# Designs tried in a protein design run: designed miniproteins, single chains. Part 13

Each design is a single chain, and the fold is of that chain. pLDDT is the mean over its residues in the fold that is shown.

## One batch from the design tools (miniprotein)

Design m453
Fold by ESMFold2-Fast:
Structure m453 (fold): chain A 64 residues (1-64)
Amino acid sequence: MLEELKKKVEEAYKKNPSAEVYLALGRIYYEMGDKEKAKEYFRKALELDPSNERARQLLAEIEA
């Protein structure tokens, strides 16, 4: 269930926030249809790791 995945990822974020955790949150919001939140978290992932190619690809996919 998507809501259960979101809860687990949010718990991981509270303990150790990272570009990968932001990426996972962005993907969950995108699957829920919240493109604005998805873009916000992908941008945060890029702020933490500007060379994160996966974050760039996902952000481009949403903006296309």
Scores: mean pLDDT 76

Design m454
Fold by ESMFold2-Fast:
Structure m454 (fold): chain A 71 residues (1-71)
Amino acid sequence: MPSIEELEKEIKRIVLEILETGDEEAEKQVQALGRELKARLDAAKTDEEKREHLLEAKEQLIKVLEEVKRK
C-alpha cells in the first residue's frame, strides 16, 4: 500500500502533468478537486481516512489526465 507521502507526491506529479497540457477545462477541474481534497484532509482524523481521500483524488485526477491526453 502506498504511504500518504507517496500518494501526495503522485498526486502532485499528475497535477503538474495536467497543468503542462495547457487545457483550461482540465485546469479548472484540478482546482476544484484540490479544494475538495484539502477540505477532506483537514477534516480527517486518521491516516486511514487521509489515505482513502488521497486515493479517490488520485483516481479522479488520472481520469482527467487520460481525457486530456486523448485530445
Scores: mean pLDDT 82

Design m455
Fold by ESMFold2-Fast:
Structure m455 (fold): chain A 69 residues (1-69)
Amino acid sequence: SLAEAVQLWIEGAKLFNEGKYEEAAKKFEEALALDPRNWLTWENLGVVYEKLGKKEEAAEAYAKAEAAR
């Protein structure tokens, strides 16, 4: 549900602020499984992938964010 997607996004954002990038990515991916049109979550996932050095995955996430706007 959308409420579940929002809760997962909040958890991901909290983990990101704590520097737990791999855990944050997992939460944002779970949120996007429930709400794949959420461009902001795709942007956040892109930033997380950049922090993890996953340049290709970051670029793909940013492209999906743009497509969802």
Scores: mean pLDDT 87

Design m456
Fold by ESMFold2-Fast:
Structure m456 (fold): chain A 63 residues (1-63)
Amino acid sequence: GPALAEEATRAAGKAVEALRSGDPEGMIQAAKEVAEALRKAGDPEGATAAYQALVRDSREVAR
């Protein structure tokens, strides 16, 4: 429902902020939250894609 969509949007915003601050552990945590919110919203494929993208980007930030 709308509450789950808002939860996913909030989690995504947190992930973007962690990306910009160069916090790879925060990015991984945010990726898990985005994936969980998207799965609850009924988008498991989008959840998997978002998680993989954030984990990939966190590895770049860690270098």
Scores: mean pLDDT 69

Design m457
Fold by ESMFold2-Fast:
Structure m457 (fold): chain A 59 residues (1-59)
Amino acid sequence: GSAAEKARQERLERLQREAVRALLAGDKERAKTLVAETLRMQGKSEEEIAAQLARIDAV
């Protein structure tokens, strides 16, 4: 892909790693923000994003 697409993919991977770290650290608010951004960049639906965020909040 283009250089912009490569940069976007790298950003997605960094966001995913940061989200996992935030979850392991118990920082649910940061994890939710990072997960939402990652899923939106991947083209997930609002319903899918809401479901993932709800799973983080529910524990």
Scores: mean pLDDT 81

Design m458
Fold by ESMFold2-Fast:
Structure m458 (fold): chain A 98 residues (1-98)
Amino acid sequence: IEIKPDFAEAWYNLGNVLKNLGRLDEAAEAYREAIRLKPDFAEAWYNLGNVLKDLGRLDEAAEAYEEAIRLKPDFDEARDELEKVSVEFLKQAVEKVT
C-alpha cells in the first residue's frame, strides 16, 4: 500500500472556490479533474452536477447526480437535486412543445 498525496481533494477544493467566485466553467473543469484522479469521488460528482445545473446543462447535471447516487446510494442531497433537475427539464420540454 503506497501512500500518495490525494490531489483529487485539492482539485475538488479548487472547484469549490471557483464555484463560489461564480467561475462555473472553471469549477466544472476542476471537479472533472478530481473525478479523473478519483472516479469514486461521489461528492465531486454531486458538485459537478450543481455547477452543470447552474450553467443550464440539465442533462449533464442529471448524469452527474446519478453517478453520485450510484457511488453513494444514501446521498439524499444528490437524489433531491436530481428530482429538481428532472422537474425543470420536463417544464422546459413542455414549454418548447407548446
Scores: mean pLDDT 81

Design m459
Fold by ESMFold2-Fast:
Structure m459 (fold): chain A 68 residues (1-68)
Amino acid sequence: NKGLQILDLDGDGKITPEEIAAVAKAVGFVPGMSPKEFLRKAAAHFGVTLSDEEIDEAIATIGDYLAP
């Protein structure tokens, strides 16, 4: 999943809250931004094209870190 690969900054196959926070800082995450919008901005920042399916799968995996 390309969305998960963007968040896996260490390339170790594990996504940590610290990696998500680093990406959020890099893309200018703001309170109220949706998980889908966050992943879209992250994809644009890293020059990656994500399908809606890849975004939805990434949100299902890490959504607790992006939403309440």
Scores: mean pLDDT 71

Design m461
Fold by ESMFold2-Fast:
Structure m461 (fold): chain A 85 residues (1-85)
Amino acid sequence: SHMEEEENKKRLQELLKRMQELEPEIKAVLENSTDTEIKNLAISVLVSKRRLEEMLAEGKVPSKSVLNQFEKLVDEFEAIIEKLK
């Protein structure tokens, strides 16, 4: 439906903004962390951001299930970064 597409577009934009704001933390993890699990999570966020940017460039709106998966990934990364502070 048009309402779901508009809601998903808003979620996509908010998600990309969150990923962009996490760029310094992602860089810090990749450069300084000895933890393989957190490095892999940081890489997953970067790959996901690139995929979502490609979808946006192609005029494609991700499904609710796809957005839920990426939001969960970002939430997990943010939670781990907060614990390291």
Scores: mean pLDDT 86

Design m462
Fold by ESMFold2-Fast:
Order: C-alpha cells, then structure tokens, then sequence
Structure m462 (fold): chain A 77 residues (1-77)
C-alpha cells in the first residue's frame, strides 16, 4: 500500500519537474519533454485505477490538468 503511494507521489513530482523543464526548453526539446509528460500522466492514471477505485482521489484531476497545460503550451509553439 505505502509502496504504491510512494510511486504515485514520485510520478506526480516527476511530472511537475518536467513541466518546469518544458517551459525552459528550446523548441527542439519541447516535443521530447511533452512525450515524457504524457507518458508519466498516463502511468499515474493507470496506477490509480489499477489499485482500487473505492476512494475517488484528485490524482487523475492533477494529471489531466498537467496534460491540458502542456497541450496549451504545445499549441502556442
């Protein structure tokens, strides 16, 4: 239980860091970072769903918000 919670927190933290890196990145690097962000967000969603949906957590909401933010930035580029 705690191990999965640790993994979820780690993925969310990594996602936040990638969002910051994406903002600093050159246009050449942005697509690569965007791909990694999407992969991590997908893993977060999958991990949460696989565990137990008994408790509705905002983890999916955070992942969706991060993806939405990145899509907006990608459209700007």
Amino acid sequence: MEKIREELLKLQEELAKLVEEYKKASEKDKPKILKQIKEIADKISKLFTEIDPRLEEPSKKTAEEDIKKIEEEAKKA
Scores: mean pLDDT 69

Design m463
Fold by ESMFold2-Fast:
Structure m463 (fold): chain A 73 residues (1-73)
Amino acid sequence: MAEEAVKKGDYRTAALLLSKAGIEALEAGDLETARRYAEQLREVARKAREAGDEESAIIAEMAAREIEQLLEE
């Protein structure tokens, strides 16, 4: 679903879906899966910036940073 949103250029939806999935993985104790979602969020942020969607890029970066900080705790 998030991959489909990226293909459509809907970076905001992609960021929100990956953010939710990452937090759910953290709550389940699946740190490896949460780390992968944080990586995907950073890729979404990069693609959003390349497309001129700075708002979605910021959302994706903030979500990635939040997941990464929780992984360090």
Scores: mean pLDDT 83

Design m464
Fold by ESMFold2-Fast:
Structure m464 (fold): chain A 86 residues (1-86)
Amino acid sequence: MTLNITFRNLTDAQIQQLLQYAQELAQRGYDVIVTVTGSTLNLTIGNLSVPLVAGEVLRAIGYELDGHDVKITFDGDTTNITVTFK
């Protein structure tokens, strides 16, 4: 399974935390592609198990419950999550 997560309206501190998370995932053997453009960060993670994808979906729902804008879509084996921080 592939996970594509886009985070928008990030602070510099949040970008650094997410870059560290991406580096940790890559060190664990996941196929990780990270891009940063202004206050937007995109993470594409390949070779994920179903429980790991489910965990990220639950985390995204947590952001929505905290009042951030969250969109989740499924396309085959790819899960797309967009989180826009307020």
Scores: mean pLDDT 79

Design m465
Fold by ESMFold2-Fast:
Structure m465 (fold): chain A 59 residues (1-59)
Amino acid sequence: SEAEEKAAKAAAALAAQAKLYTGEEPTVEIELIGDEEIKITVKTPKLTAEFTIPLSNVA
């Protein structure tokens, strides 16, 4: 779906940033929160970061 595609794109961008910062390969988890928001968790051995973003704001 479009929402899943947007979520994957946002997750990929965040994962790339985490990899650049830590030098480690990140693990990404995506969870739909309600009908309009996604939660993206990016985890490396050095970093765990959680982001909640509106689907309308994902390019």
Scores: mean pLDDT 75

Design m466
Fold by ESMFold2-Fast:
Structure m466 (fold): chain A 94 residues (1-94)
Amino acid sequence: IESIKDPEEKAKAYTQEGAKYLAQKKYEKAIEYFKKALEADPNNVDAWTLLGLAYLEKKDYEKAIEYFEKALELDPNNERAKYYLELAKEKLEE
């Protein structure tokens, strides 16, 4: 991944690795990779959305909301980010 020179492709590769760790419920490692993705390309909507999802799974609803809102600033029609934003807000209101 570090040998990938294109920032967009590098962010995509880091996001894919983070997603693998997220699927394994290794949330801290997933977060590290999503943050590396966003360091390479801060406009990567998938990285913001999956970072939010990692925090949602950790029950850090305030951080989850923050990251989903960032994803929606970049892509207002992102249905996945909208869905998880509503879920995170509902969890805070419980």
Scores: mean pLDDT 85

Design m467
Fold by ESMFold2-Fast:
Structure m467 (fold): chain A 89 residues (1-89)
Amino acid sequence: DEFEKQLEEIKKLVEEAKKAVEEGDKEKAKELIKQVEEAVENALILALEKLENAKDKESMEKQFKELAKAGAKAIKEAKEIEEALEKAE
């Protein structure tokens, strides 16, 4: 499932960003945060297009809502990582 793959990729990027912070690689952490934001934005845009063209609207709407929820959580976690990096300086 494309939506499951997108959710997994977003979660992986967040985990890699947290690990980069723990390793002291602030530049890598900042790049990964940017990738999280871009991945969420691209996934939501693609999901909206698929929802509009879907024959099974109910199934696609459920998948879209799960993706949007996970994306919002990932953005929140990315902001927390940015704040932690700023505080560490």
Scores: mean pLDDT 79

Design m468
Fold by ESMFold2-Fast:
Structure m468 (fold): chain A 57 residues (1-57)
Amino acid sequence: MTVEELIEQAEKAEKEGRFEDAAKLYLQASRMLRAEGRVDEAIELAKKAVEAQKKAL
């Protein structure tokens, strides 16, 4: 699964109200970007994961 596919699945999960799933998918995509050396983009996805987790409460 590519980073792009993970982001797409996370966005779909958010649209469907599955915020916990969205947070997990954003974190997974963030970890993959970090492994590729794309640290700034990884940080942005980590922020999206935190926002999704807040909505899951």
Scores: mean pLDDT 83

Design m469
Fold by ESMFold2-Fast:
Structure m469 (fold): chain A 61 residues (1-61)
Amino acid sequence: SQEDLELAIQLAKKYGIPGDAALLAIELARQGHTVDEIAEELVKRFGVSKSTARKVAEELL
């Protein structure tokens, strides 16, 4: 949605991650994934640091 795109842009800018990584985090949070599961996917697919990935996931949950 437009709201998800706006949130993704804000998260990407705040944490210095790709917009696609932020969109994935939002989608996984909506699907009921845990902080650890979301963080693992961001590390695996986008090479986001574990600490940054956890902070992004925690902000969404």
Scores: mean pLDDT 87

Design m470
Fold by ESMFold2-Fast:
Structure m470 (fold): chain A 82 residues (1-82)
Amino acid sequence: MKVLEARVEFLDENTLRQTFVVEDEDGKVHTYERITDLKSGKKSKWLKDGKEAEPSEEVLQAIGDHPLAQAADRAAMRRLLA
């Protein structure tokens, strides 16, 4: 499992979009996207290649270990604490 690309962007003051391009064990590349509401802390369901799908545990682990995923979590936490 390998994260090829990671992107975190603010769509507005209270909305954070996370995008991760992940190569699976079969060498297939999939794009995973999630939106976080910074006001409520609520996270949307994951989109895999634009379709709602729950990532595997291995994909979630690879994403969670990425520095940009950790930065997004810190940004959400700072917004909730500020």
Scores: mean pLDDT 77

Design m471
Fold by ESMFold2-Fast:
Structure m471 (fold): chain A 55 residues (1-55)
Amino acid sequence: MEEEITVTVSAPTREQAEAQADKVIAELEKKGYKLKDRVETQVGDTYRITLTFVK
């Protein structure tokens, strides 16, 4: 069975959202997860990055 985790990070700038996403990726990769999908969305004045991981 494939274990899937979705994490969404939000920040007022793209740079802040990317920095937060990088931290999430590093932490989950350390736990044996692999990044499957990355979706970037801008909602008004907020940048949102949705990350999907599989194990």
Scores: mean pLDDT 82

Design m472
Fold by ESMFold2-Fast:
Structure m472 (fold): chain A 55 residues (1-55)
Amino acid sequence: MKEEALKEVEEILSKIKSEALREIARDAVEKLLKENKPEKAIETAKQLLELEKKL
């Protein structure tokens, strides 16, 4: 995994205030990072952060 991608994902996840939504986001991005898809992991984290703002 690129260190930069991991850091960006963690920063986005830390902005998610809902514990349940953050756990869902973390599970999804961990799977994507394990599959070597760092850009998709970052995009998924951002999408869940935006979803929280809409809730």
Scores: mean pLDDT 78

Design m473
Fold by ESMFold2-Fast:
Structure m473 (fold): chain A 82 residues (1-82)
Amino acid sequence: SLEEFNKRREAEYYIQLGNYYLKQGKYDEAIKWFEKAIELAKDDPVLLARAYRSLAEAYRKKGDFDKAEQYEKKANEVIKKA
């Protein structure tokens, strides 16, 4: 639907914004935007998996390897079930 299309575009924008903060070393800000992208991407497994992988990368850059592994696992599970 048009509503689902708009949610996907907004989620993609939030992933881009999170990546911008990630490049600036602003990991906590990046995490907030990736979490917003996850909420909007609930109906799109491919986009949801991408948002989870972005969140995992942010946690990895913070040195939180346990959370990074958790979100990589969520990304893989979303793709395999869809």
Scores: mean pLDDT 87

Design m474
Fold by ESMFold2-Fast:
Structure m474 (fold): chain A 68 residues (1-68)
Amino acid sequence: SEHARLGGKAFKEGDYETAGRHYEKAGEEFLAAGDLAAASLAYRDAGDAYKKAGSPKWEELYARAKQL
């Protein structure tokens, strides 16, 4: 996923909020494609990024990953 690539780039650059948004979109794309394993990993990456950004959204993304 292009969003997963952009999320990884933003994360490495310290732009954790942007990384979280890209990983979240990657998770949504994988979920729509039926790839539950890739969606779960992308949501965990989004949760990690939001947690580093100080955003409470990390809890929601971790919960989404656990439900897949």
Scores: mean pLDDT 89

Design m475
Fold by ESMFold2-Fast:
Structure m475 (fold): chain A 80 residues (1-80)
Amino acid sequence: SIEDMEAELKALVERLKELIEKVEKDEEEKKELIEALEQFFKDLVAELKKNADNPELVKELADEAKALLEEAIRKLEEAG
């Protein structure tokens, strides 16, 4: 369901925020990264809900977002 996808993506977003807080030392860059990430999540959830009548597209959008978030998490884990 879209609710399950939203919950999974939210968990990845929260983990990425935690890593940004730990790894990024510049307070202005940290703020910009977190705000951009929060905006990305809001836009993504809106797009999933907008396309709720197209389950194949919803799955593709969620899978792509998950891959992007997991890659960002991996890179920050390697940096920290």
Scores: mean pLDDT 85

Design m476
Fold by ESMFold2-Fast:
Structure m476 (fold): chain A 88 residues (1-88)
Amino acid sequence: EELVEKVRELAEKAIEIAKSDPSLTDLQKDAIIAGIRRVLELVEKGAPKEEVVRQIDALIDTVRRIAGDSPAGREIVELLEEIRKLVE
């Protein structure tokens, strides 16, 4: 399915950015990556769009608190906002 493939592509890119950010602790990286994987899992299993959007919004808030001022954090938020637009 085109939607699932596009979301997977964006999610994988966000995960690699999180892994590569030297300003994040391992615990913060794990939290962000786990959140991204959860969003992808919800999309893959066809969860209601309202549930997926709620999870994305919660993850965006988390990334903004942890890494909002970093270039990597801003890029992750942009990718999550793109995923949000695709599922909405």
Scores: mean pLDDT 84

Design m477
Fold by ESMFold2-Fast:
Structure m477 (fold): chain A 60 residues (1-60)
Amino acid sequence: SEEEKKILEELEKQIERNNAVVEEIMKTLDEESQKALREANEGLIEIRKQRVLEEIAKRK
């Protein structure tokens, strides 16, 4: 239970850090490339969340 909270907190922090890096990269890109990067980032976050939830389910 504390382990689950720790995993979820780490996931949230990783997502925040990833979004901050993506925003920095976006400052160097045109509008079309920014859109593509946003879509790719959202897809990767979704996959990451699903995998983390699966790992939690296996460890409970």
Scores: mean pLDDT 80

Design m478
Fold by ESMFold2-Fast:
Structure m478 (fold): chain A 67 residues (1-67)
Amino acid sequence: SGAEAGRAAAEAGAAAGDAGAATGNWQSYLMSKQGDNEGARKSGEAAAKVATTAESRAAGLAAMQAA
């Protein structure tokens, strides 16, 4: 059905956005460990922008603040 197709597309889009956010958060952590606090902050900020869920957005913002 159209509703099932729409749900599947939304789930795939959310998963893709959350995967991007996870990658950004991990890069933020690595940059912070290397002393690149500005790069870490920007990476976390970018992760928050691509996140599609509240949890992924919160994780991105937390990564930015930890830098």
Scores: mean pLDDT 65

Design m479
Fold by ESMFold2-Fast:
Structure m479 (fold): chain A 56 residues (1-56)
Amino acid sequence: MENIEKLEEALEEKLKKNPELSDKEIKELARKFNVSELTVRRLANTLKSEREAERL
């Protein structure tokens, strides 16, 4: 099951509170939303880049 929308929301919430996601958190999100770890890392990196651009 693909829960990309929920994954993005969860990642945004986590990154807002802690911009450095651990490998453990990435694995947990991948399992929870039934996506690959690569998908989680890719989305997290995209959201982090957007947050960094906002601060600049």
Scores: mean pLDDT 73

Design m480
Fold by ESMFold2-Fast:
Structure m480 (fold): chain A 85 residues (1-85)
Amino acid sequence: TEYYNKGIELYKQGKLEEAREEFEKAIKEDPYYGSAITNLTKVLIDLGKLEEARKLAQELLDTDPTNGLLRAMATTILSMIKKAE
């Protein structure tokens, strides 16, 4: 996925807002893209945007509450936020 690869490159360069945009584009193309969701969470935490990271977790749960993969992703996000606090 081109968006995901661009996001990784930008993240490595410290261009956090640009990396965020590319990971958000990757998730729009594939809402179940676990790697993009995890890296978007890291970017949001690095930006100090913990409430936006919590919103991402809630959006995953709201998309399909019965989907075990999305529930696991939401749990991972909430765990990362807790460690950042």
Scores: mean pLDDT 80

Design m481
Fold by ESMFold2-Fast:
Structure m481 (fold): chain A 96 residues (1-96)
Amino acid sequence: SMNEEDQKFGIEEARKAGEQLYEATGLETLRELLEKAIKDAERAGSNGLQTAAMVRNAALGAAIKSENTEEVRKLGDELYEQMLEKARAKLAELLA
């Protein structure tokens, strides 16, 4: 079990790191990098949905209580939902 102070410190550090990345790269460049990472993972035979889920979780952790990182959080949610819909379509095809 982690202490509440250690948990609070971890969240704050993740938030600062997310803000710095967003400020340095901008939302549009970040989107391209994240979309490329998912696409490259799929081409390599990796599970794109798992990669997108990791991206979403990282964005959520960094975006806590920051308006600047809210767009990063939404981007993570968007990319995850796109991959989830692809997975649902593939499952429906296999069950038909």
Scores: mean pLDDT 61

Design m482
Fold by ESMFold2-Fast:
Structure m482 (fold): chain A 57 residues (1-57)
Amino acid sequence: PPPVSIDELIEKLKDRVSEELLEDLRFSLELYEKIESQESAEEARKKLLEKGKELVE
C-alpha cells in the first residue's frame, strides 16, 4: 500500500533511490507538510467566510 507518513515514505524510498535523491525527497516532503498545515488555516478562513455570509443575510 502507499505510504501515509513522511517517515514511511523516506524509509521505503531510501532502499530504492540514491542518497542525493533521498535528500531532495526530504525537502519535497517537508514542503508538502508545510502546505498541508496551511490547509488547516484555509479551513478556518472558510468557516469565517461562511459566518460573514450569514450576517449579510
Scores: mean pLDDT 61

Design m483
Fold by ESMFold2-Fast:
Structure m483 (fold): chain A 95 residues (1-95)
Amino acid sequence: KEEALKHLDEADKALTRAAQVSDPELRPLIAEAARHVANARKAVLDGDYETAIEHAKRALELAKEGLERSTNPEVQEALKKAIEHLEKAIEILEK
Protein backbone atom coordinates (compact mmCIF):
# COMPACT_ATOMS: atom_id res chain seq x y z
CA LYS A 1 0.00 0.00 0.00
CA GLU A 2 1.59 3.28 -1.22
CA GLU A 3 0.15 5.28 1.70
CA ALA A 4 1.96 3.07 4.27
CA LEU A 5 5.26 3.49 2.36
CA LYS A 6 4.77 7.28 2.35
CA HIS A 7 4.35 7.31 6.16
CA LEU A 8 7.41 5.04 6.63
CA ASP A 9 9.46 7.41 4.42
CA GLU A 10 8.30 10.42 6.50
CA ALA A 11 9.17 8.53 9.71
CA ASP A 12 12.68 7.84 8.31
CA LYS A 13 13.13 11.57 7.48
CA ALA A 14 12.01 12.53 11.00
CA LEU A 15 14.39 9.97 12.61
CA THR A 16 17.25 11.29 10.42
CA ARG A 17 16.49 14.82 11.69
CA ALA A 18 16.34 13.54 15.31
CA ALA A 19 19.77 11.87 14.90
CA GLN A 20 21.29 15.10 13.47
CA VAL A 21 20.17 17.23 16.46
CA SER A 22 20.45 14.57 19.22
CA ASP A 23 23.10 14.08 21.87
CA PRO A 24 25.59 11.27 21.01
CA GLU A 25 24.06 9.02 23.72
CA LEU A 26 20.67 8.91 21.93
CA ARG A 27 22.06 8.34 18.41
CA PRO A 28 22.37 4.50 18.70
CA LEU A 29 18.72 4.26 19.83
CA ILE A 30 17.55 6.50 16.96
CA ALA A 31 19.73 4.51 14.50
CA GLU A 32 18.10 1.25 15.71
CA ALA A 33 14.63 2.79 15.17
CA ALA A 34 15.68 3.86 11.64
CA ARG A 35 16.90 0.30 10.86
CA HIS A 36 13.49 -1.06 11.88
CA VAL A 37 11.77 1.52 9.61
CA ALA A 38 14.01 0.38 6.71
CA ASN A 39 13.13 -3.28 7.44
CA ALA A 40 9.40 -2.42 7.64
CA ARG A 41 9.64 -0.62 4.27
CA LYS A 42 11.36 -3.63 2.65
CA ALA A 43 8.73 -5.99 4.10
CA VAL A 44 5.89 -3.81 2.65
CA LEU A 45 7.57 -3.95 -0.79
CA ASP A 46 7.88 -7.76 -0.45
CA GLY A 47 4.15 -8.02 0.48
CA ASP A 48 5.04 -9.29 3.99
CA TYR A 49 2.72 -7.04 5.99
CA GLU A 50 3.03 -9.08 9.23
CA THR A 51 6.83 -8.54 9.32
CA ALA A 52 6.33 -4.88 8.30
CA ILE A 53 3.96 -4.32 11.27
CA GLU A 54 6.44 -5.99 13.69
CA HIS A 55 9.32 -3.74 12.56
CA ALA A 56 7.13 -0.60 12.53
CA LYS A 57 5.93 -1.35 16.09
CA ARG A 58 9.54 -1.86 17.27
CA ALA A 59 10.56 1.45 15.64
CA LEU A 60 7.60 3.12 17.41
CA GLU A 61 8.72 1.73 20.81
CA LEU A 62 12.28 2.99 20.26
CA ALA A 63 11.08 6.43 19.09
CA LYS A 64 8.87 6.73 22.22
CA GLU A 65 11.83 5.73 24.42
CA GLY A 66 13.99 8.39 22.71
CA LEU A 67 11.27 10.99 23.30
CA GLU A 68 11.14 10.12 27.05
CA ARG A 69 14.96 10.34 27.36
CA SER A 70 15.38 13.60 25.41
CA THR A 71 15.25 17.07 27.01
CA ASN A 72 16.09 18.78 23.68
CA PRO A 73 12.96 20.41 22.11
CA GLU A 74 14.24 19.89 18.52
CA VAL A 75 14.83 16.16 19.15
CA GLN A 76 11.40 15.89 20.86
CA GLU A 77 9.69 17.57 17.85
CA ALA A 78 11.43 15.26 15.35
CA LEU A 79 10.63 12.12 17.41
CA LYS A 80 6.96 13.17 17.83
CA LYS A 81 6.74 13.50 14.04
CA ALA A 82 8.31 10.04 13.60
CA ILE A 83 5.84 8.56 16.15
CA GLU A 84 2.82 10.10 14.33
CA HIS A 85 3.92 8.68 10.95
CA LEU A 86 4.76 5.24 12.43
CA GLU A 87 1.33 5.02 14.12
CA LYS A 88 -0.35 5.95 10.81
CA ALA A 89 1.71 3.37 8.86
CA ILE A 90 0.74 0.64 11.38
CA GLU A 91 -2.99 1.59 11.14
CA ILE A 92 -2.87 1.32 7.33
CA LEU A 93 -0.94 -2.00 7.34
CA GLU A 94 -3.36 -3.60 9.87
CA LYS A 95 -6.37 -2.98 7.58
Scores: mean pLDDT 88

Design m484
Fold by ESMFold2-Fast:
Structure m484 (fold): chain A 67 residues (1-67)
Amino acid sequence: MDEEQLKQAEAMLRAARTMKEDPGIGVYSAESMARQARDLAKQSSPEAAKVAEEAARLAEEKAKEAE
């Protein structure tokens, strides 16, 4: 269970990093990713939650840059 949650969080972090580097991503897509990552963090183990929170932080930064 915890291993699967960590894999999901790591996948979300990779997606957030890719999104941050993509100049074509708009504010709505970035905000959606941040919301999904925060929801994942709330329902995950502490280790997976830390990874998901980092993904949310990157997506939130991208949303601010896209505004």
Scores: mean pLDDT 77

Design m485
Fold by ESMFold2-Fast:
Structure m485 (fold): chain A 69 residues (1-69)
Amino acid sequence: MEAEEAIKKGEKAFKEGDYEKAKWYYLKAAGQYYEQGDWEKMAEALRKAGEAAEKAGDTKLAQGLYQAS
């Protein structure tokens, strides 16, 4: 799955209230952007993963992801 597809699937899951699934897709996209050397898009994906983690109740993971972005 390309990073852009993972972002779109994450956005869909987030809109549907499936924050755990959204978090998973955003983290997958961040990893793929990291491998591509696209650190700006990686940071954006990490920030989105942080928002999803916060909504899922994982406050510690959310804080770490925001700091990494």
Scores: mean pLDDT 81

Design m486
Fold by ESMFold2-Fast:
Structure m486 (fold): chain A 75 residues (1-75)
Amino acid sequence: AEEPEAPVIITKKVPNDMTPEEARELARKDIEELYAKNPDKLYVVVYYSDDTEVGEKLALASAEANAEFVRERLA
């Protein structure tokens, strides 16, 4: 049986003043760079901050950007 390769999870701490939109753009750029180096691997980039509310929003934004990139790549 073919099992999907486990994704490589990359976590980065970002400033507490980063917006979700900035996090999405940063995640998209980071994911594009990773796939340019190793196109056969799956990557998930997650951003976090010391502010819990900001951290939750940034994590969601980076997850959405990752999912969008993967969908576009597979289409």
Scores: mean pLDDT 70

Design m487
Fold by ESMFold2-Fast:
Structure m487 (fold): chain A 43 residues (1-43)
Amino acid sequence: HHHHMEELEELKKLIDQAEKNYAPFRAELERRVAEGKALIEKR
């Protein structure tokens, strides 16, 4: 397991890095979705 898991660890680091780069964008997207839902629910 250890030797094969080394490649998986590197892949996981790349994915974590990508997710961190997307975190601010995700927060902004969620904020806008919440605004849209509030407008719809006001009906």
Scores: mean pLDDT 73

Design m488
Fold by ESMFold2-Fast:
Structure m488 (fold): chain A 72 residues (1-72)
Amino acid sequence: SAKKYFEEGLKAYNQGNYEEAVKYFEKSAKEAEKTDPELAAKSLEYASAAYQEAGNLKKSKEYAKKAAELRK
């Protein structure tokens, strides 16, 4: 489920495995997009943070913008 992907993403993020965290947060956001927009936005926000920690600033900004669009 989207929530389980989010939980796996948090686990990877807390272990410093940012690339793995991004993959789980992306899966969470995709599954949650139509059914749980708050979870989808939160997943994209964490993916943005994980990309920033990984040094991918372009992707970090892209995902932050996508999250903001879901929260309007």
Scores: mean pLDDT 87

Design m489
Fold by ESMFold2-Fast:
Structure m489 (fold): chain A 74 residues (1-74)
Amino acid sequence: SELLERLESTDPKEREKAVELADRADFETLMEVYQYVVENPTENAVEGLKLIAEQSKNPLARAIAEGTLAELGV
């Protein structure tokens, strides 16, 4: 997934693009990212989810990011 690849990037510009992709993402895309991060938690993915939770214009993207972070205990 392009969203996931950008989310896990060490480059701040790529993570910013991940937020933009999350703003336009549907429920299915967001749930795929959620499931992958729960199974494969990385520091970059956690930081990217924090950016989505704080900055995304999509309420659904924020809710799923917050839920994922809560499940990961962060």
Scores: mean pLDDT 81

Design m490
Fold by ESMFold2-Fast:
Structure m490 (fold): chain A 83 residues (1-83)
Amino acid sequence: MLTPEELYERALKEIDKAESVDEAYRVGFRALGELMLRSTDPEVQREVGRAAQRLAANRDAPLDELKAVMKEEFERIVEVYKK
């Protein structure tokens, strides 16, 4: 299985390749789900939930802005997982 850091690196590459908001959403939510399943830490689960809400709030944002939000949220979740 991929580590959270490897999953994050894979997600960043897939987000960078996304050509549409729908594709970026598919990649983003899949990565969030995988991060949540790999941790029993309530803090990680809370941050994944918060990230999902922030992604939903930015659904109508330009693709580049949505990609930036996704990268920021994934970095935050991975740092929490490393604690």
Scores: mean pLDDT 77

